# Ledger of designs, part 32: designed miniproteins, single chains, continued (3)

Each design is a single chain, and the fold is of that chain. pLDDT is the mean over its residues in the fold that is shown.

## One batch from the design tools (miniprotein)

Design m9084
Fold by ESMFold2-Fast:
Structure m9084 (fold): chain A 55 residues (1-55)
Amino acid sequence: SEREELLKLLLEMVISSEELVIERMRRNHPDSPEAQRMVEELERRREELRKEIEE
């Protein structure tokens, strides 16, 4: 359905946005424990979203 197609596009956009945020956080705050934890949480969520798109 059109709604399903749009939801997949939205999820792909969110994943791409999170990848950019993760890259910038690693680049600008490489030694911050808090930033590292946030990156790990974002990576976990990205993996969950990726699985949802593939199913």
Scores: mean pLDDT 75

Design m9085
Fold by ESMFold2-Fast:
Structure m9085 (fold): chain A 62 residues (1-62)
Amino acid sequence: MIEASNRLIALTIRAIGAELEGNQEEVDRVIADLERFADELKGTHPQLAEWARREAERLRQR
């Protein structure tokens, strides 16, 4: 659980940094990484997976 939460926090920090820099390529990479994270955790940590999917969707609307 702690490891998964730390990975999600790291991805969130990367997302914020990419948005602040206006780096669309990095935003696209973070979206892909968030979706992969969600797919990996959907069976074990469904709430974290759902949060990651929502964050990816937020980034797509940029």
Scores: mean pLDDT 79

Design m9086
Fold by ESMFold2-Fast:
Structure m9086 (fold): chain A 68 residues (1-68)
Amino acid sequence: SMDEILAKIRESALQAIDIAVENKLSEKSVEQLLEEFREKMKELGVPESRIEELIKELREEWKRKVAE
């Protein structure tokens, strides 16, 4: 199902955010990473609203972790 696919993408993306934080990646590199996830979700036919919700969640998670 789409929800199962999105759950797996979210899990992988959150792991990528953790790695980005640990390695002190720049904001530019993180935004590029988020754009790669956006394009993959578009290719899979994920609705744009669901894509934007996930990208927003990932961006907020990264900001939260780097502020700590």
Scores: mean pLDDT 84

Design m9087
Fold by ESMFold2-Fast:
Structure m9087 (fold): chain A 80 residues (1-80)
Amino acid sequence: GLSEATKRFLEEVLEALKTLSPEELAERLISDAELQRLADKPPHEQLATFIVRRTEAEPKEEHIRELAELIREREEEIRK
């Protein structure tokens, strides 16, 4: 499962997603160099990768996948 640090960062991201698209938020949070390396990934996965790399002691692809799905699901609820 996701760490408490990851979950706290997720809540901050979800608050920002009330006014910004995932694409706009990714551009604001992620450096141009890092964003270019993630260009083949959708914005939800870009944000998840950024968060997991900074909040998890041992970042794993499973954490990125879980967080990306959570961001997508919670964004759908916000835009309903």
Scores: mean pLDDT 83

Design m9088
Fold by ESMFold2-Fast:
Structure m9088 (fold): chain A 100 residues (1-100)
Amino acid sequence: AYDPAAEARGREIAERVLEAGEAAAEAAADEETRRAILELARAAAEAVRDAVASGDEASAIAVIEGLKEYILEQARAGRVDPEAAERAIEELEEAKERIA
């Protein structure tokens, strides 16, 4: 069902998810990690936009949590700066709050 308000909210939340992922990618220690985070962040942003637009809040939250876990794993492995990862995770938590 078409809902202009839900679509607008989905786009805003998706933009925040993408920006957080891009910030984590910029803090990556190598090109492989940077590329992997960017590809995952783009896929997550699209999935979140579509889920929020369709009213599937649970799927949108699950996608954001998956991206958070991946960024945390890369930071723990030393492939992403820990402080940049922490900031990206804080932004992703704010994105989740906007869904609820």
Scores: mean pLDDT 88

Design m9089
Fold by ESMFold2-Fast:
Structure m9089 (fold): chain A 72 residues (1-72)
Amino acid sequence: MPSVQEQIEELAAYVEEIKKQLSPEDAALLEKSYQAVVKEVQAEKDPNRARLLLESFRAIADMHLWMVQKEK
């Protein structure tokens, strides 16, 4: 399994890539949501729960990107 830190770094890069395709307002909202998830993960003692939080946010980010691309 990748470490929680590696997953945070990969997710950060992915969020930055998605933000390039969003309006400034949507990009700011995504950034705020991402920061909230990172804070929750850093407070979490169970690495399995931390991983699920990161995977859940990634799925939400993927869905948001899919919705934006569908509107093209």
Scores: mean pLDDT 75

Design m9090
Fold by ESMFold2-Fast:
Structure m9090 (fold): chain A 115 residues (1-115)
Amino acid sequence: MGKELARTEIELLILSLPTTPEEDVFAFLEWLLTSDLPAEEIAEIIISLADTVHWENLELFVKALGKYALESEDRELQERALTILKILSESERLHPKVREVAKEEAEKIEEKLKE
């Protein structure tokens, strides 16, 4: 999958998030996290959208990513989501509230992975 195609698809989902059913968001996240894109590249795409989407939509996306990873019980998907969330939590380009949520969701996944 091309990075530009992935960027477009992620942007469209984030813009529609307030009205998109959770089942459809989770289906998208399963597709994204099982793709051949590195977790670091997915994080860079999300960060690049900070100037084009409202921060509240990014907050919803980050919460959905964390929730999906915790509910999937797939260790590989959890580790990929954790890598993305950690990068997002450290990015000064993201709104402070988005970084805070990314940190909280990352901590939940880290605790689950210790079990």
Scores: mean pLDDT 85

Design m9091
Fold by ESMFold2-Fast:
Structure m9091 (fold): chain A 81 residues (1-81)
Amino acid sequence: SESEELFKRLEELKKKAEEIANDPRASPRLKEYARGLIEGIERLKERYEKGEISVEELKQQVDAMEQVMEMMLRVHEGLLA
């Protein structure tokens, strides 16, 4: 289902955020953003499971979180660009 695909995308985002949060090369600010994203993902899952948001709203939030992750990864890797 669409919600199962979205939850898989959230788990992939969470994994990437955990990798940044645990990377000794990541700045303290980037680690703070990563932890914030992990907390946001867990809250979003809970809100959806409680029926507080639609699947369309879930998708919009997942898309936004993926854009945030892409920015974080560019900042983290952009020491070479």
Scores: mean pLDDT 84

Design m9092
Fold by ESMFold2-Fast:
Structure m9092 (fold): chain A 79 residues (1-79)
Amino acid sequence: MSREELEREVAIAMARMIIAVSALEMRKLEDLEEIREKARETVEKVRAYAEKQGLSEEEIERLAKEAEEVGRRVEEEVA
């Protein structure tokens, strides 16, 4: 792998770690509105992180959708 390819893969892995940690934090919340707020914050944080790391528009959108899907599953689990 080139350095650029490795840096891209690390950025994607870190974005996914942000999603995973946020999902665990959301599961500790008892209030559905707080869970929804945390889910929205996570999507924004993932987009900002991916943009800062120089990921492509396609990769940013894919990670954002992944974050939205995880947030929705947590909402359904605790609702």
Scores: mean pLDDT 82

Design m9093
Fold by ESMFold2-Fast:
Structure m9093 (fold): chain A 92 residues (1-92)
Amino acid sequence: MLSYAQMKELLTLLRRAWRQPIPESMSKAELAEELNKEMELINLLLKAAGLPVPEEKNVEDIPYETLLETLLQVARLLEREDLAAELERLLA
């Protein structure tokens, strides 16, 4: 299960990819709901690119490393070098 800190980091990275603001204060449940919505968009992008998508329906059930690897693929598809570098740093 993802920690609060991991969920907040992931949502922040995703909101940077979409260039959307993130609320300063969110509960763990609200973070999980927003991450699941973002993962639906990510899964659509991965399917459109012919890339594999995670089998898990809920983001909390996906291993943190697998989520970072998935986001790295999205960052590369969007040509976001800044996000790709940060995700590679988190995976190391």
Scores: mean pLDDT 69

Design m9094
Fold by ESMFold2-Fast:
Structure m9094 (fold): chain A 75 residues (1-75)
Amino acid sequence: SAALRAQVRSLVMLATGKESVADDDTFHEGLGMDDEQVENLLRFAEWAFGVTIPPEVAAKIRTVADLVAYIAEHR
């Protein structure tokens, strides 16, 4: 949903300090996040949305859109 996308985008903006984040921005290359920052973002998303993101799934979550899609399916 548009509301979920906006909420996830806001979390990424808070984590990175960026004013704007696109759905297709990659966490590492596009947004300049390191592995620890991405892990922290995913753990905050688990808490905020009540989902579990296993390590094998976390490895496939590369963009804001990937995270939104996972949360939408598993919450």
Scores: mean pLDDT 83

Design m9095
Fold by ESMFold2-Fast:
Structure m9095 (fold): chain A 77 residues (1-77)
Amino acid sequence: MVTPAQLQRARSILKDTAKSLIRRIKKDIESGSASLEQLVFQAQIASSALGVPDIPEDSTLEEIEKYIKELEKKLEE
């Protein structure tokens, strides 16, 4: 059974992990160093950490950028 304190700590860690992944994804998009498939995979890890619905595997670069921007807004909560 998870205590409220343990749950809050776990959420904090996952939120920080998601923030780091989002920064990396944004940098990879800007530099063009990552494939579309790699960007989708990283976005799915970030979404899983935040407990939000995953991005589709067939997403375009524009859809990935939009999705990451929405994840950043959720992290501001």
Scores: mean pLDDT 77

Design m9096
Fold by ESMFold2-Fast:
Structure m9096 (fold): chain A 106 residues (1-106)
Amino acid sequence: MLDPKEALRRLAEAYRESGTEIGELFAEAFEHAVAGDGKKAAELLREAARKAIEEMEREGAHPEVLEAVRETFEEVIRHLEAGDLEGAVEALLEGQRRGYELEAAA
């Protein structure tokens, strides 16, 4: 139902609004995905995800939340490497839903 390119553009804009180094990496990853450069998108997303998970861990995020986030980004990266933008967006939406459920239960 969502246009995958539009969804990724909105995510890129949101991450750029953060003004953080991690946010800039996420924004660049999604912009490269929209441009058809899945390899570069996957590379940038892998780096952004690693840094984001390390920050969440330092902030005391629950291990179950960290695991869910890690699994989500691994799935998104696989879809981006395959050029499957729709699969990448679906993986992100499912990951966000799972994350919200875990955070709400904490």
Scores: mean pLDDT 80

Design m9097
Fold by ESMFold2-Fast:
Structure m9097 (fold): chain A 84 residues (1-84)
Amino acid sequence: SSEEEQEKQLKENALKLIDYWEEKVKKLLEEGKLSEKEAEELLKVLEKAKEIIENEEETEEAFKVNEEFLKMMEPIAKEEYEKK
């Protein structure tokens, strides 16, 4: 596989992960587990990650932004992990 093909696969996987978290944030907002302000801030972080990936900027920067997002979601993620 070419380096270009590997980059495309990494970007696709990153975009799928971002879409998953966007849905999760919206669901948590609907369930009242997040405030509108918290949800908006989290969605802004995800939008920034999408822009970095889509504009062919450094994928590593997008993953770093996603790591920060996951840390912000850590209290909720722990609850989900305990149920699984």
Scores: mean pLDDT 69

Design m9098
Fold by ESMFold2-Fast:
Structure m9098 (fold): chain A 74 residues (1-74)
Amino acid sequence: ALPMPKKGDKAVVLESTPFTITLYFPSTGLVMPNVPHSFALKEILDKLLIKPGEVGTLKNDGSEIPFLKRLAEE
């Protein structure tokens, strides 16, 4: 299992659709697909990221985000 990303870790947009983004966390190797733009801004990132290659920071520990916790258990 990959370790959970922590608050302040970098998040990179790998893919974007009109409604979702795919996030990659280089610190852990974790990939989080199909994240709604509104959810990514509200619960995951300090800023809205909408284009491939954009980099933001995780605003809470990944263990506090149920979707990230579930992905790390795979």
Scores: mean pLDDT 70

Design m9099
Fold by ESMFold2-Fast:
Parts: structure tokens; sequence; C-alpha cells
Structure m9099 (fold): chain A 57 residues (1-57)
């Protein structure tokens, strides 16, 4: 699912296996947006979940 892939993306960044910058580039999102999402500072939209999921497939 997109949600499971998103959780994997978050895990890869938190473990240092993927940079926030690289995830942002792959997802087509701004790096500050990705950083805020991963830190829980802002809620995710379904589109953002799908983009982040696609970035790790």
Amino acid sequence: SDWDAFLRARELVQSGRLSRRELAERAGLAQPTVSAILSGARPLTPEQVARLAAAVR
C-alpha cells in the first residue's frame, strides 16, 4: 500500500539510508516540506503519501 511504502520511506531517512534531499527530489516535493512531514510538524495529504511511496518503489 502507499501508506506502507511511505512508512518505509520515513524509516530509510530516519536510519540514514536515504537523505531528506534525495527523498524530496524523487517525490517532487520541496525538502522543507518533506522534513516537516517526517518530523510530524505538518499533516500529510493523500497525494503527498502517494508521491513519497512512489519515491521508494
Scores: mean pLDDT 79

Design m9100
Fold by ESMFold2-Fast:
Parts: C-alpha cells; sequence; structure tokens
Structure m9100 (fold): chain A 90 residues (1-90)
C-alpha cells in the first residue's frame, strides 16, 4: 500500500518518493488517517529540503486534526503541525 511504500522510501533516504507515496495514501484516506499521511508527506518534503511543500502538507494535516478533534491531544497535534509549517515559511 502507499503508506508502507512511503515508510520504505524514508528508510532508503528517498524522501521525494516517500512524500509522493504519503500524498497518495492521504488521497485514499479520511479523518485522522489522512492527517497522519499528510503529516508524513510534510516530514518527507522537509527532509528533502522542500520547505514550501512541507509547510503546505503540514497545514493540510493540521486542518484535518482541527476539523475532527474531539480531545485536547488531537488539537495539540494540529497546533504542532501548524507551528512546524510556520517555521518552514518564516
Amino acid sequence: DHRQQGIDYIRQGNYDQAAQQFRRAARQSSGFDRARALGNAGYAYNQNGNNQQAADDYRRAADVYYRNATTPGQRQRGDALRRQADRLTS
């Protein structure tokens, strides 16, 4: 599956390919699974030096957490992703 392929690419240091697989996983997911896949895509782009794409995916992940959050911990995950994105584009 695309999530497992993304993880395998991270282990190989192929961050651009990892990000693409995580974005595909996000398109096939909803709720927190989509948020996690978008966060992983952001991480992979960040490791590859693609700061703008990383920030975009982190913000998309944060938005999914905010829309679906029912606990403080879930909202805090969104906050952390938003701060990470802001750091990359400031």
Scores: mean pLDDT 89

Design m9101
Fold by ESMFold2-Fast:
Structure m9101 (fold): chain A 88 residues (1-88)
Amino acid sequence: MQEVRDAIEAYAAKLAALYGEEAAERIREAVERLAEAVLAGAPREELLRLAEEGAELMVEAIAEKYGEEAAEEAREALKEYLEELRKE
């Protein structure tokens, strides 16, 4: 559990390095929602749904602030993260 939470935070930090502090704040907000669900023992299906919703919001926020190219790159990074969740 702590390991999953740490991995999520590390991923958010990596994206922050690419897109700046405002993007990092949005990422952390989405990551916290997912982490809370994980800690609450939510089923995998709910975790995937929350992660996908968070990813969508994140991509939209990045597109608004940094443009479509940055959003597309963030979408790819978040897609890998979602696949990690699905495959442990």
Scores: mean pLDDT 69

Design m9102
Fold by ESMFold2-Fast:
Structure m9102 (fold): chain A 61 residues (1-61)
Amino acid sequence: MMEELKRKEDEMLADITRSRLDAERDAKELGKRLGLSKEEVDKLIEEKVEKGRKDALERVS
């Protein structure tokens, strides 16, 4: 029974937050390791977030 709408919403929010955090952390680590510029790191974050979002959309679909 799905009477816990808040729970489902919280779960999805946590998943999205996790994905974003993971992408940001990964990109920052990569940037630091490769000595990339902040702009390059920002681009990496955007690309990773986009990929994560696409994957999440596919799952819901």
Scores: mean pLDDT 71

Design m9103
Fold by ESMFold2-Fast:
Structure m9103 (fold): chain A 66 residues (1-66)
Amino acid sequence: SDVETQAGTRTLEAAASGDPERAEEMGREARRLGPRSGRHASYSGRLGARGTGDDDSGRAVERSSR
């Protein structure tokens, strides 16, 4: 779920608060997974972007869709 995936990212941040070294690593991973973790539910993107990617030109995280 959207909330569940977001909670995962937030959990990484919470865990990172315990260790600054791991915080940096988690932050780097979160940044790498950002488009996927932030928009894992391409539910709307799949319905629109997959059919009409032109409408979401630069708006949706197309880098994750394509």
Scores: mean pLDDT 49

Design m9104
Fold by ESMFold2-Fast:
Structure m9104 (fold): chain A 55 residues (1-55)
Amino acid sequence: SMDEELSQLLNTASQVLPPDVFAELGARLRAALEAGDREARQQVFDELRGLIQQS
């Protein structure tokens, strides 16, 4: 499910990204989820994937 994919991505990001970067992205994702902003959510998801891929 999308929630499982997101949880796995967040878990990986917490391991490889600097704490400050992870906290900022987590806050942006939370705001997007609370607002129901699908586009913002997708952008944060894509950014997380890109950063993990480069780490």
Scores: mean pLDDT 80

Design m9105
Fold by ESMFold2-Fast:
Structure m9105 (fold): chain A 68 residues (1-68)
Amino acid sequence: MEAELEQLREELLALPIEEAEEKSRKILIEKAKELLNKNLSQEELSKEIGRILALMGAAIEALLEKRR
């Protein structure tokens, strides 16, 4: 998880802001589709939502840094 977050942050910081925004949006959509296609227990759903929120947090931080 942590390695995935750091990798995503590095990739987003290296991209132009428009491409970083589009990549972040695409990742969110793909993760949301994965959740919708799975019949998850409440516990599993909670963990997956936590992972998506962590990824989105890293993406938002990177995008905010690029807008400075």
Scores: mean pLDDT 75

Design m9106
Fold by ESMFold2-Fast:
Structure m9106 (fold): chain A 93 residues (1-93)
Amino acid sequence: MVNEKLIENLKKLIEEGEYDIAITFALIHAVLAEKSGDYEEAARYYTLSAEAAVKQGDLKTAAESYRNAADAYEKLGKTEEAEHYRQKADELA
């Protein structure tokens, strides 16, 4: 299960315009979750990183993060979610 308190804190950073901090922490936690095999947690952190990157105007980082979220959903067998986030990435880059 995802650390809901950390997700909530990252969402607050995004709402406050602290995009660099939100992207950095989200990516660190996404990679750690992915290395531990927690693909659900990894997908959620990659998605937050992508959303923050979009708001910052960093479309390359956003596209990469959405692709990583899609890959994590594919590891979970959630093919529909994976396709959805691949489509979002393709629209950006």
Scores: mean pLDDT 85

Design m9107
Fold by ESMFold2-Fast:
Parts: sequence; structure tokens; C-alpha cells
Structure m9107 (fold): chain A 80 residues (1-80)
Amino acid sequence: SADEIQELVLKIIDAIDAGDTEKALAYLEELLSTMKTEEEKKELAKKIIETLEELLKREKNPKAKKSAQEVIEYLREVLE
């Protein structure tokens, strides 16, 4: 559902802000598992990468930057 997707996206961002990459990846895997097709997963992964890359341009917390970069790298593997 839309509410569940929104909640998971917020949890991913909160985990990234905390520098908790393992938790961010766990929520991300849960979010991606809600997608019905491989095409939907790839589209969602691309949108999340774009969102995190924009956040990285403005982020000053080193832990959050590192976590965001690690999540982006994981998502790039999903797109391969």
C-alpha cells in the first residue's frame, strides 16, 4: 500500500541520517520486496538513487554521507 511504501521510505532516510547502513539496507530490501515486477524494482531503485544523490549534495554529516553512498552502491547492484 502507499502508506506502507511511504513509511519504509521515511525509515530508510532516518537510518541513513543516523549512519545506520545495515538498518537502511534492511528497510530497503523490505521496500523492494513490495514491488511485483523486476521493472518496478528497477524504476524504484533509480528514483531512490536520484533522491539520495540530491541529498548527498547538501549533506554535511560524514556518517550520513557514508551511509547514503553505501545505499546508492547497493541500489546500483540491483540495477545490474
Scores: mean pLDDT 83

Design m9108
Fold by ESMFold2-Fast:
Structure m9108 (fold): chain A 71 residues (1-71)
Amino acid sequence: SAAIREEARRAAAALRGAARRLHEAGLLTEEELARLLALAERLAAAESREALLAQAREAEALLQEALARAA
């Protein structure tokens, strides 16, 4: 639906913003930033709630892994 596509685009924009800010703060490597930006593109393409949630969980797992490494 148009509503899901809109939600997906907003979620992708939020992820891109968070990834860039965390990289600027020195908490993400260039490789981790690239992986998160690629995932944001996949998130933006989500056309169902199931796809949106699956991509969001993948992004969350990747962020947790990266931040645990940086700690």
Scores: mean pLDDT 85

Design m9109
Fold by ESMFold2-Fast:
Structure m9109 (fold): chain A 76 residues (1-76)
Amino acid sequence: MREAGQTLIDQSRKYGALLDVGEALTRLTEAIGRGDEEGVRKELEELRETLIKKGASEEEAEEVAEAVRRVAEHNA
């Protein structure tokens, strides 16, 4: 948990996406809590697109999205 959180902070800060990641984490936690699989998919896609737009590679964006998903699942 702490390692995933630290990776999120470091990568998000690198791309200036701390706010975007925080908002996505909140929406993902809510979607997971509802059992809304389509909502989870849409939020992960939106986060990935935002990170790529801010300069992340597709692979880096997927790694951050996976870390956000894991944190959201723990909080849901």
Scores: mean pLDDT 76

Design m9110
Fold by ESMFold2-Fast:
Structure m9110 (fold): chain A 76 residues (1-76)
Amino acid sequence: MEEVERLARERLENMRRFMRERVAAGQAVRFVERDENGNVVFEATVRSEADIDAVLAALEPAIRERARRLVEEQRR
């Protein structure tokens, strides 16, 4: 559990830093999340600090799920 939380936080922190750098440079960041079948399940464009918070909140469940799968895979 702790390892899943740590990996999820690290991923969210890295994404926040990346988006902040791009927004500060006047660049838009486009996020597209796909499922296992390649279907787009989430799409957003980040242009401001408020957009960063909204995108991270929307992606947090998916990031936590990926972290859980990574921890489970390492135990196999």
Scores: mean pLDDT 77

Design m9111
Fold by ESMFold2-Fast:
Structure m9111 (fold): chain A 120 residues (1-120)
Amino acid sequence: TKIVLPPAEVVLESERGRVLVRIKKLEVTPDEVIIELELRNLGDRTLTVNIHVTVEKGDLVSTASATATIAAGETKRLTIRVKLPTNEPGELTITITITVLDEDGRLLTTATLTFKVEIP
């Protein structure tokens, strides 16, 4: 059995950059968490977006990361796959940390999104 969460959207904003992040799909399968993201640079500068995903169940943790460089006005799509730390029933905590850097590698903003999913 697979679990699919509804789409989610967040705008990460600073004086020097603005990025729209859409979670188009967040699916929990027996083996992995699959996250499909759409990133749109709403600003006038090239931005680098670092995405770190943590999947926790009790004391067990799995992680994955992705990076995209997005030119002004461009849209990029990413798929991130994270192995389940265990397929046993119970609560999963999925944390997505999004870090936005400017063209010089300076930190502009960070957002964290947390999802709790019950495995039957």
Scores: mean pLDDT 84

Design m9112
Fold by ESMFold2-Fast:
Structure m9112 (fold): chain A 71 residues (1-71)
Amino acid sequence: MIKVTATFDNGVTVEVEAESAEEAGRKLKQAADALGSTIVGLRFENATPEEALRAAYEAGGKPADFVAAPL
């Protein structure tokens, strides 16, 4: 299960868990829409680089712009 913490430009953080990268990204997009804010940072736990890329893309952004490093 993928776990991701999103930081928004207003300083709010939201934590989501999902079975897939696409679902994680959709939940992040819903949170951004509800807050009326943009995602400025993402931290992924138990996710591959590919999963992080897919989740950030689904959330409406480019992974290279605001995804957290792996480990």
Scores: mean pLDDT 71

Design m9113
Fold by ESMFold2-Fast:
Structure m9113 (fold): chain A 94 residues (1-94)
Amino acid sequence: MSEAEKQYEEALKRVREEVRRLVEEARRKGVTSGEEYKEVLRRLIERLRRMAEEEKNPGVRAALESTIELLEEAAKTPEGAKAAVESLRAWAES
């Protein structure tokens, strides 16, 4: 495996672990409102920003930054936030 592929896979693993953690916390708290889903996305965005700042591979960092932009857009509405969290849950559990 190339070093770049290894770094990308490790970054994906970390993102999946953070998504699983936040989705499980949301389930345990009984999150049902769009405003609560917006807060879940805000916490995930904060964690991804820290990962991007620490990331040494510019390609992986750019991918994280693009993901953050998509999540920030989804977080602008309660419906978008709920849809994003549900999609991320399905992705992280696959």
Scores: mean pLDDT 77

Design m9114
Fold by ESMFold2-Fast:
Structure m9114 (fold): chain A 74 residues (1-74)
Amino acid sequence: MRRETEWFDLEVPSETTTLELVAPAGATRITVEVFDEDGNLVDKKTAEAAPGETVTITLKLPPGTYRVRVTFEA
């Protein structure tokens, strides 16, 4: 299997956060991992998707700064 990993920073106000992700060509699985400022894993979601499919993932997190890792697998 080939993996593609992307990282981004996420700032959460007092609301539910929604992530909209597009599966790249050749990807069939998306894994989203959310880390707090101390590097602790606070949430993990996995979804299966067709290449080019938009997957919506809803997160409910306390206000703060998080780091998100998105992994696409074939």
Scores: mean pLDDT 73

Design m9115
Fold by ESMFold2-Fast:
Structure m9115 (fold): chain A 63 residues (1-63)
Amino acid sequence: PPPSVTSIQEAKALKHMKKYTKGKERSVLIAYFEQEGEVEETEISPEKLGYSSKDNPLFDPEP
C-alpha cells in the first residue's frame, strides 16, 4: 500500500536519529519507534536525543 502520513513522519524521524544517534542508543531508539508505531518530529529533535552539542562539532551551541 502507499505510505501514510505516519509512515512519512517516521521516515524523516529515522533520518534525524541516524544523523545524531550512533552506536547502541541508535538501536534502542529505532526499536522504540517501531514499538510505538508513531513518531513526531518534535519528539525526535537532537536535543531530545541528548546529542545536539556532542554531534555538532562545527556548530557547537553555547548556553
Scores: mean pLDDT 47

Design m9116
Fold by ESMFold2-Fast:
Structure m9116 (fold): chain A 70 residues (1-70)
Amino acid sequence: RLEELKKRAEEAIKNGRFATPEEAVVAQALEMGLSDEEIEAYLEKLRAIRAHSRAHPGDDAPPGLGRIEK
């Protein structure tokens, strides 16, 4: 169910129907008949993933050019 929600949200974003993953998740979850609790739990997970991604920008972004090592 949460995996189905993710798939539907990703497809909706690819189709240009929504500007953000959060909007797509809410819209698709409501269409699927999910409860507010399930929607909020998934949004919390998305926010945590986004925060983690910002803390760990991946290989494409330099981890700290200009940071002094001491």
Scores: mean pLDDT 64

Design m9117
Fold by ESMFold2-Fast:
Structure m9117 (fold): chain A 94 residues (1-94)
Amino acid sequence: ADEEAEKVAKEAIEKAKALAERGGQSPEAQAHLDKAIEYLKKLAKSSPEEGEELKRQAAEHMAEMVKASRNKTTATSAANVILIGADRVIKLKK
């Protein structure tokens, strides 16, 4: 259900934001994180057909965030949290 998907997305977003904040991002890395968060929010409200494409868009922005980040460890952890959250959201919509 969408309400369960939105809860999972919200938890992933909050955890990823906390990890990213601790690592100190460049403005470019922060912009990519913000884009991935927008895609995860859209994913939580999307139809199943849109879910895989929205997950791919979030993954692309997370990869770019890691590349732009000065702290690769916290950026990679934040990316993993977003991508695991996206996968869980997709499974909840089936």
Scores: mean pLDDT 81

Design m9118
Fold by ESMFold2-Fast:
Structure m9118 (fold): chain A 107 residues (1-107)
Amino acid sequence: SLLQSLLDLEVQKKTQQVQQQLKDNEQQLQEATRLTKEVGKLDPSSTPTLNSLLDAAQSSLQKAKDYLQYGLDSDNRLTNTNLANDYLRQSQDLLNLLLGASNNLLK
């Protein structure tokens, strides 16, 4: 039906938005990893704390990826994006803290 087709399109659009947020978070995770290594060269005592934050961010991102990968229906749609968005937000918040701390230490 037309209504079902419109609902399917909305779900596909939301699924694509989650996929885009995953790509954005992966790029920030790469940058955070690079900065953590640079900080580790200047202040080795900060490394355990920064690595702990990095691991937590990676874990949250992985949970979002797993939720997307295994939560897809037979039509490759994610009908409920809330949990994926929550994990992506957790990862983003941790990455923002890590990037801010790393930039302050590298000044």
Scores: mean pLDDT 78

Design m9119
Fold by ESMFold2-Fast:
Structure m9119 (fold): chain A 61 residues (1-61)
Amino acid sequence: MSKEEAILALIQAFGRLSLAQLVRATGYPRSTVSRALRRLLEAGRVERGGEGDAVYYRPAA
């Protein structure tokens, strides 16, 4: 499973996760998680909500 697919699966399983929660859950470096999230956002597979320190990611509707 790719790192992107692993991150997507976690977001789908929990419904909503922050970058910090994804880093903790995966054990991947912050840079790796950020890159994967960018790809998932570009592909329309996840949505970003909130702002500042309260930013989270959820599955696209």
Scores: mean pLDDT 81

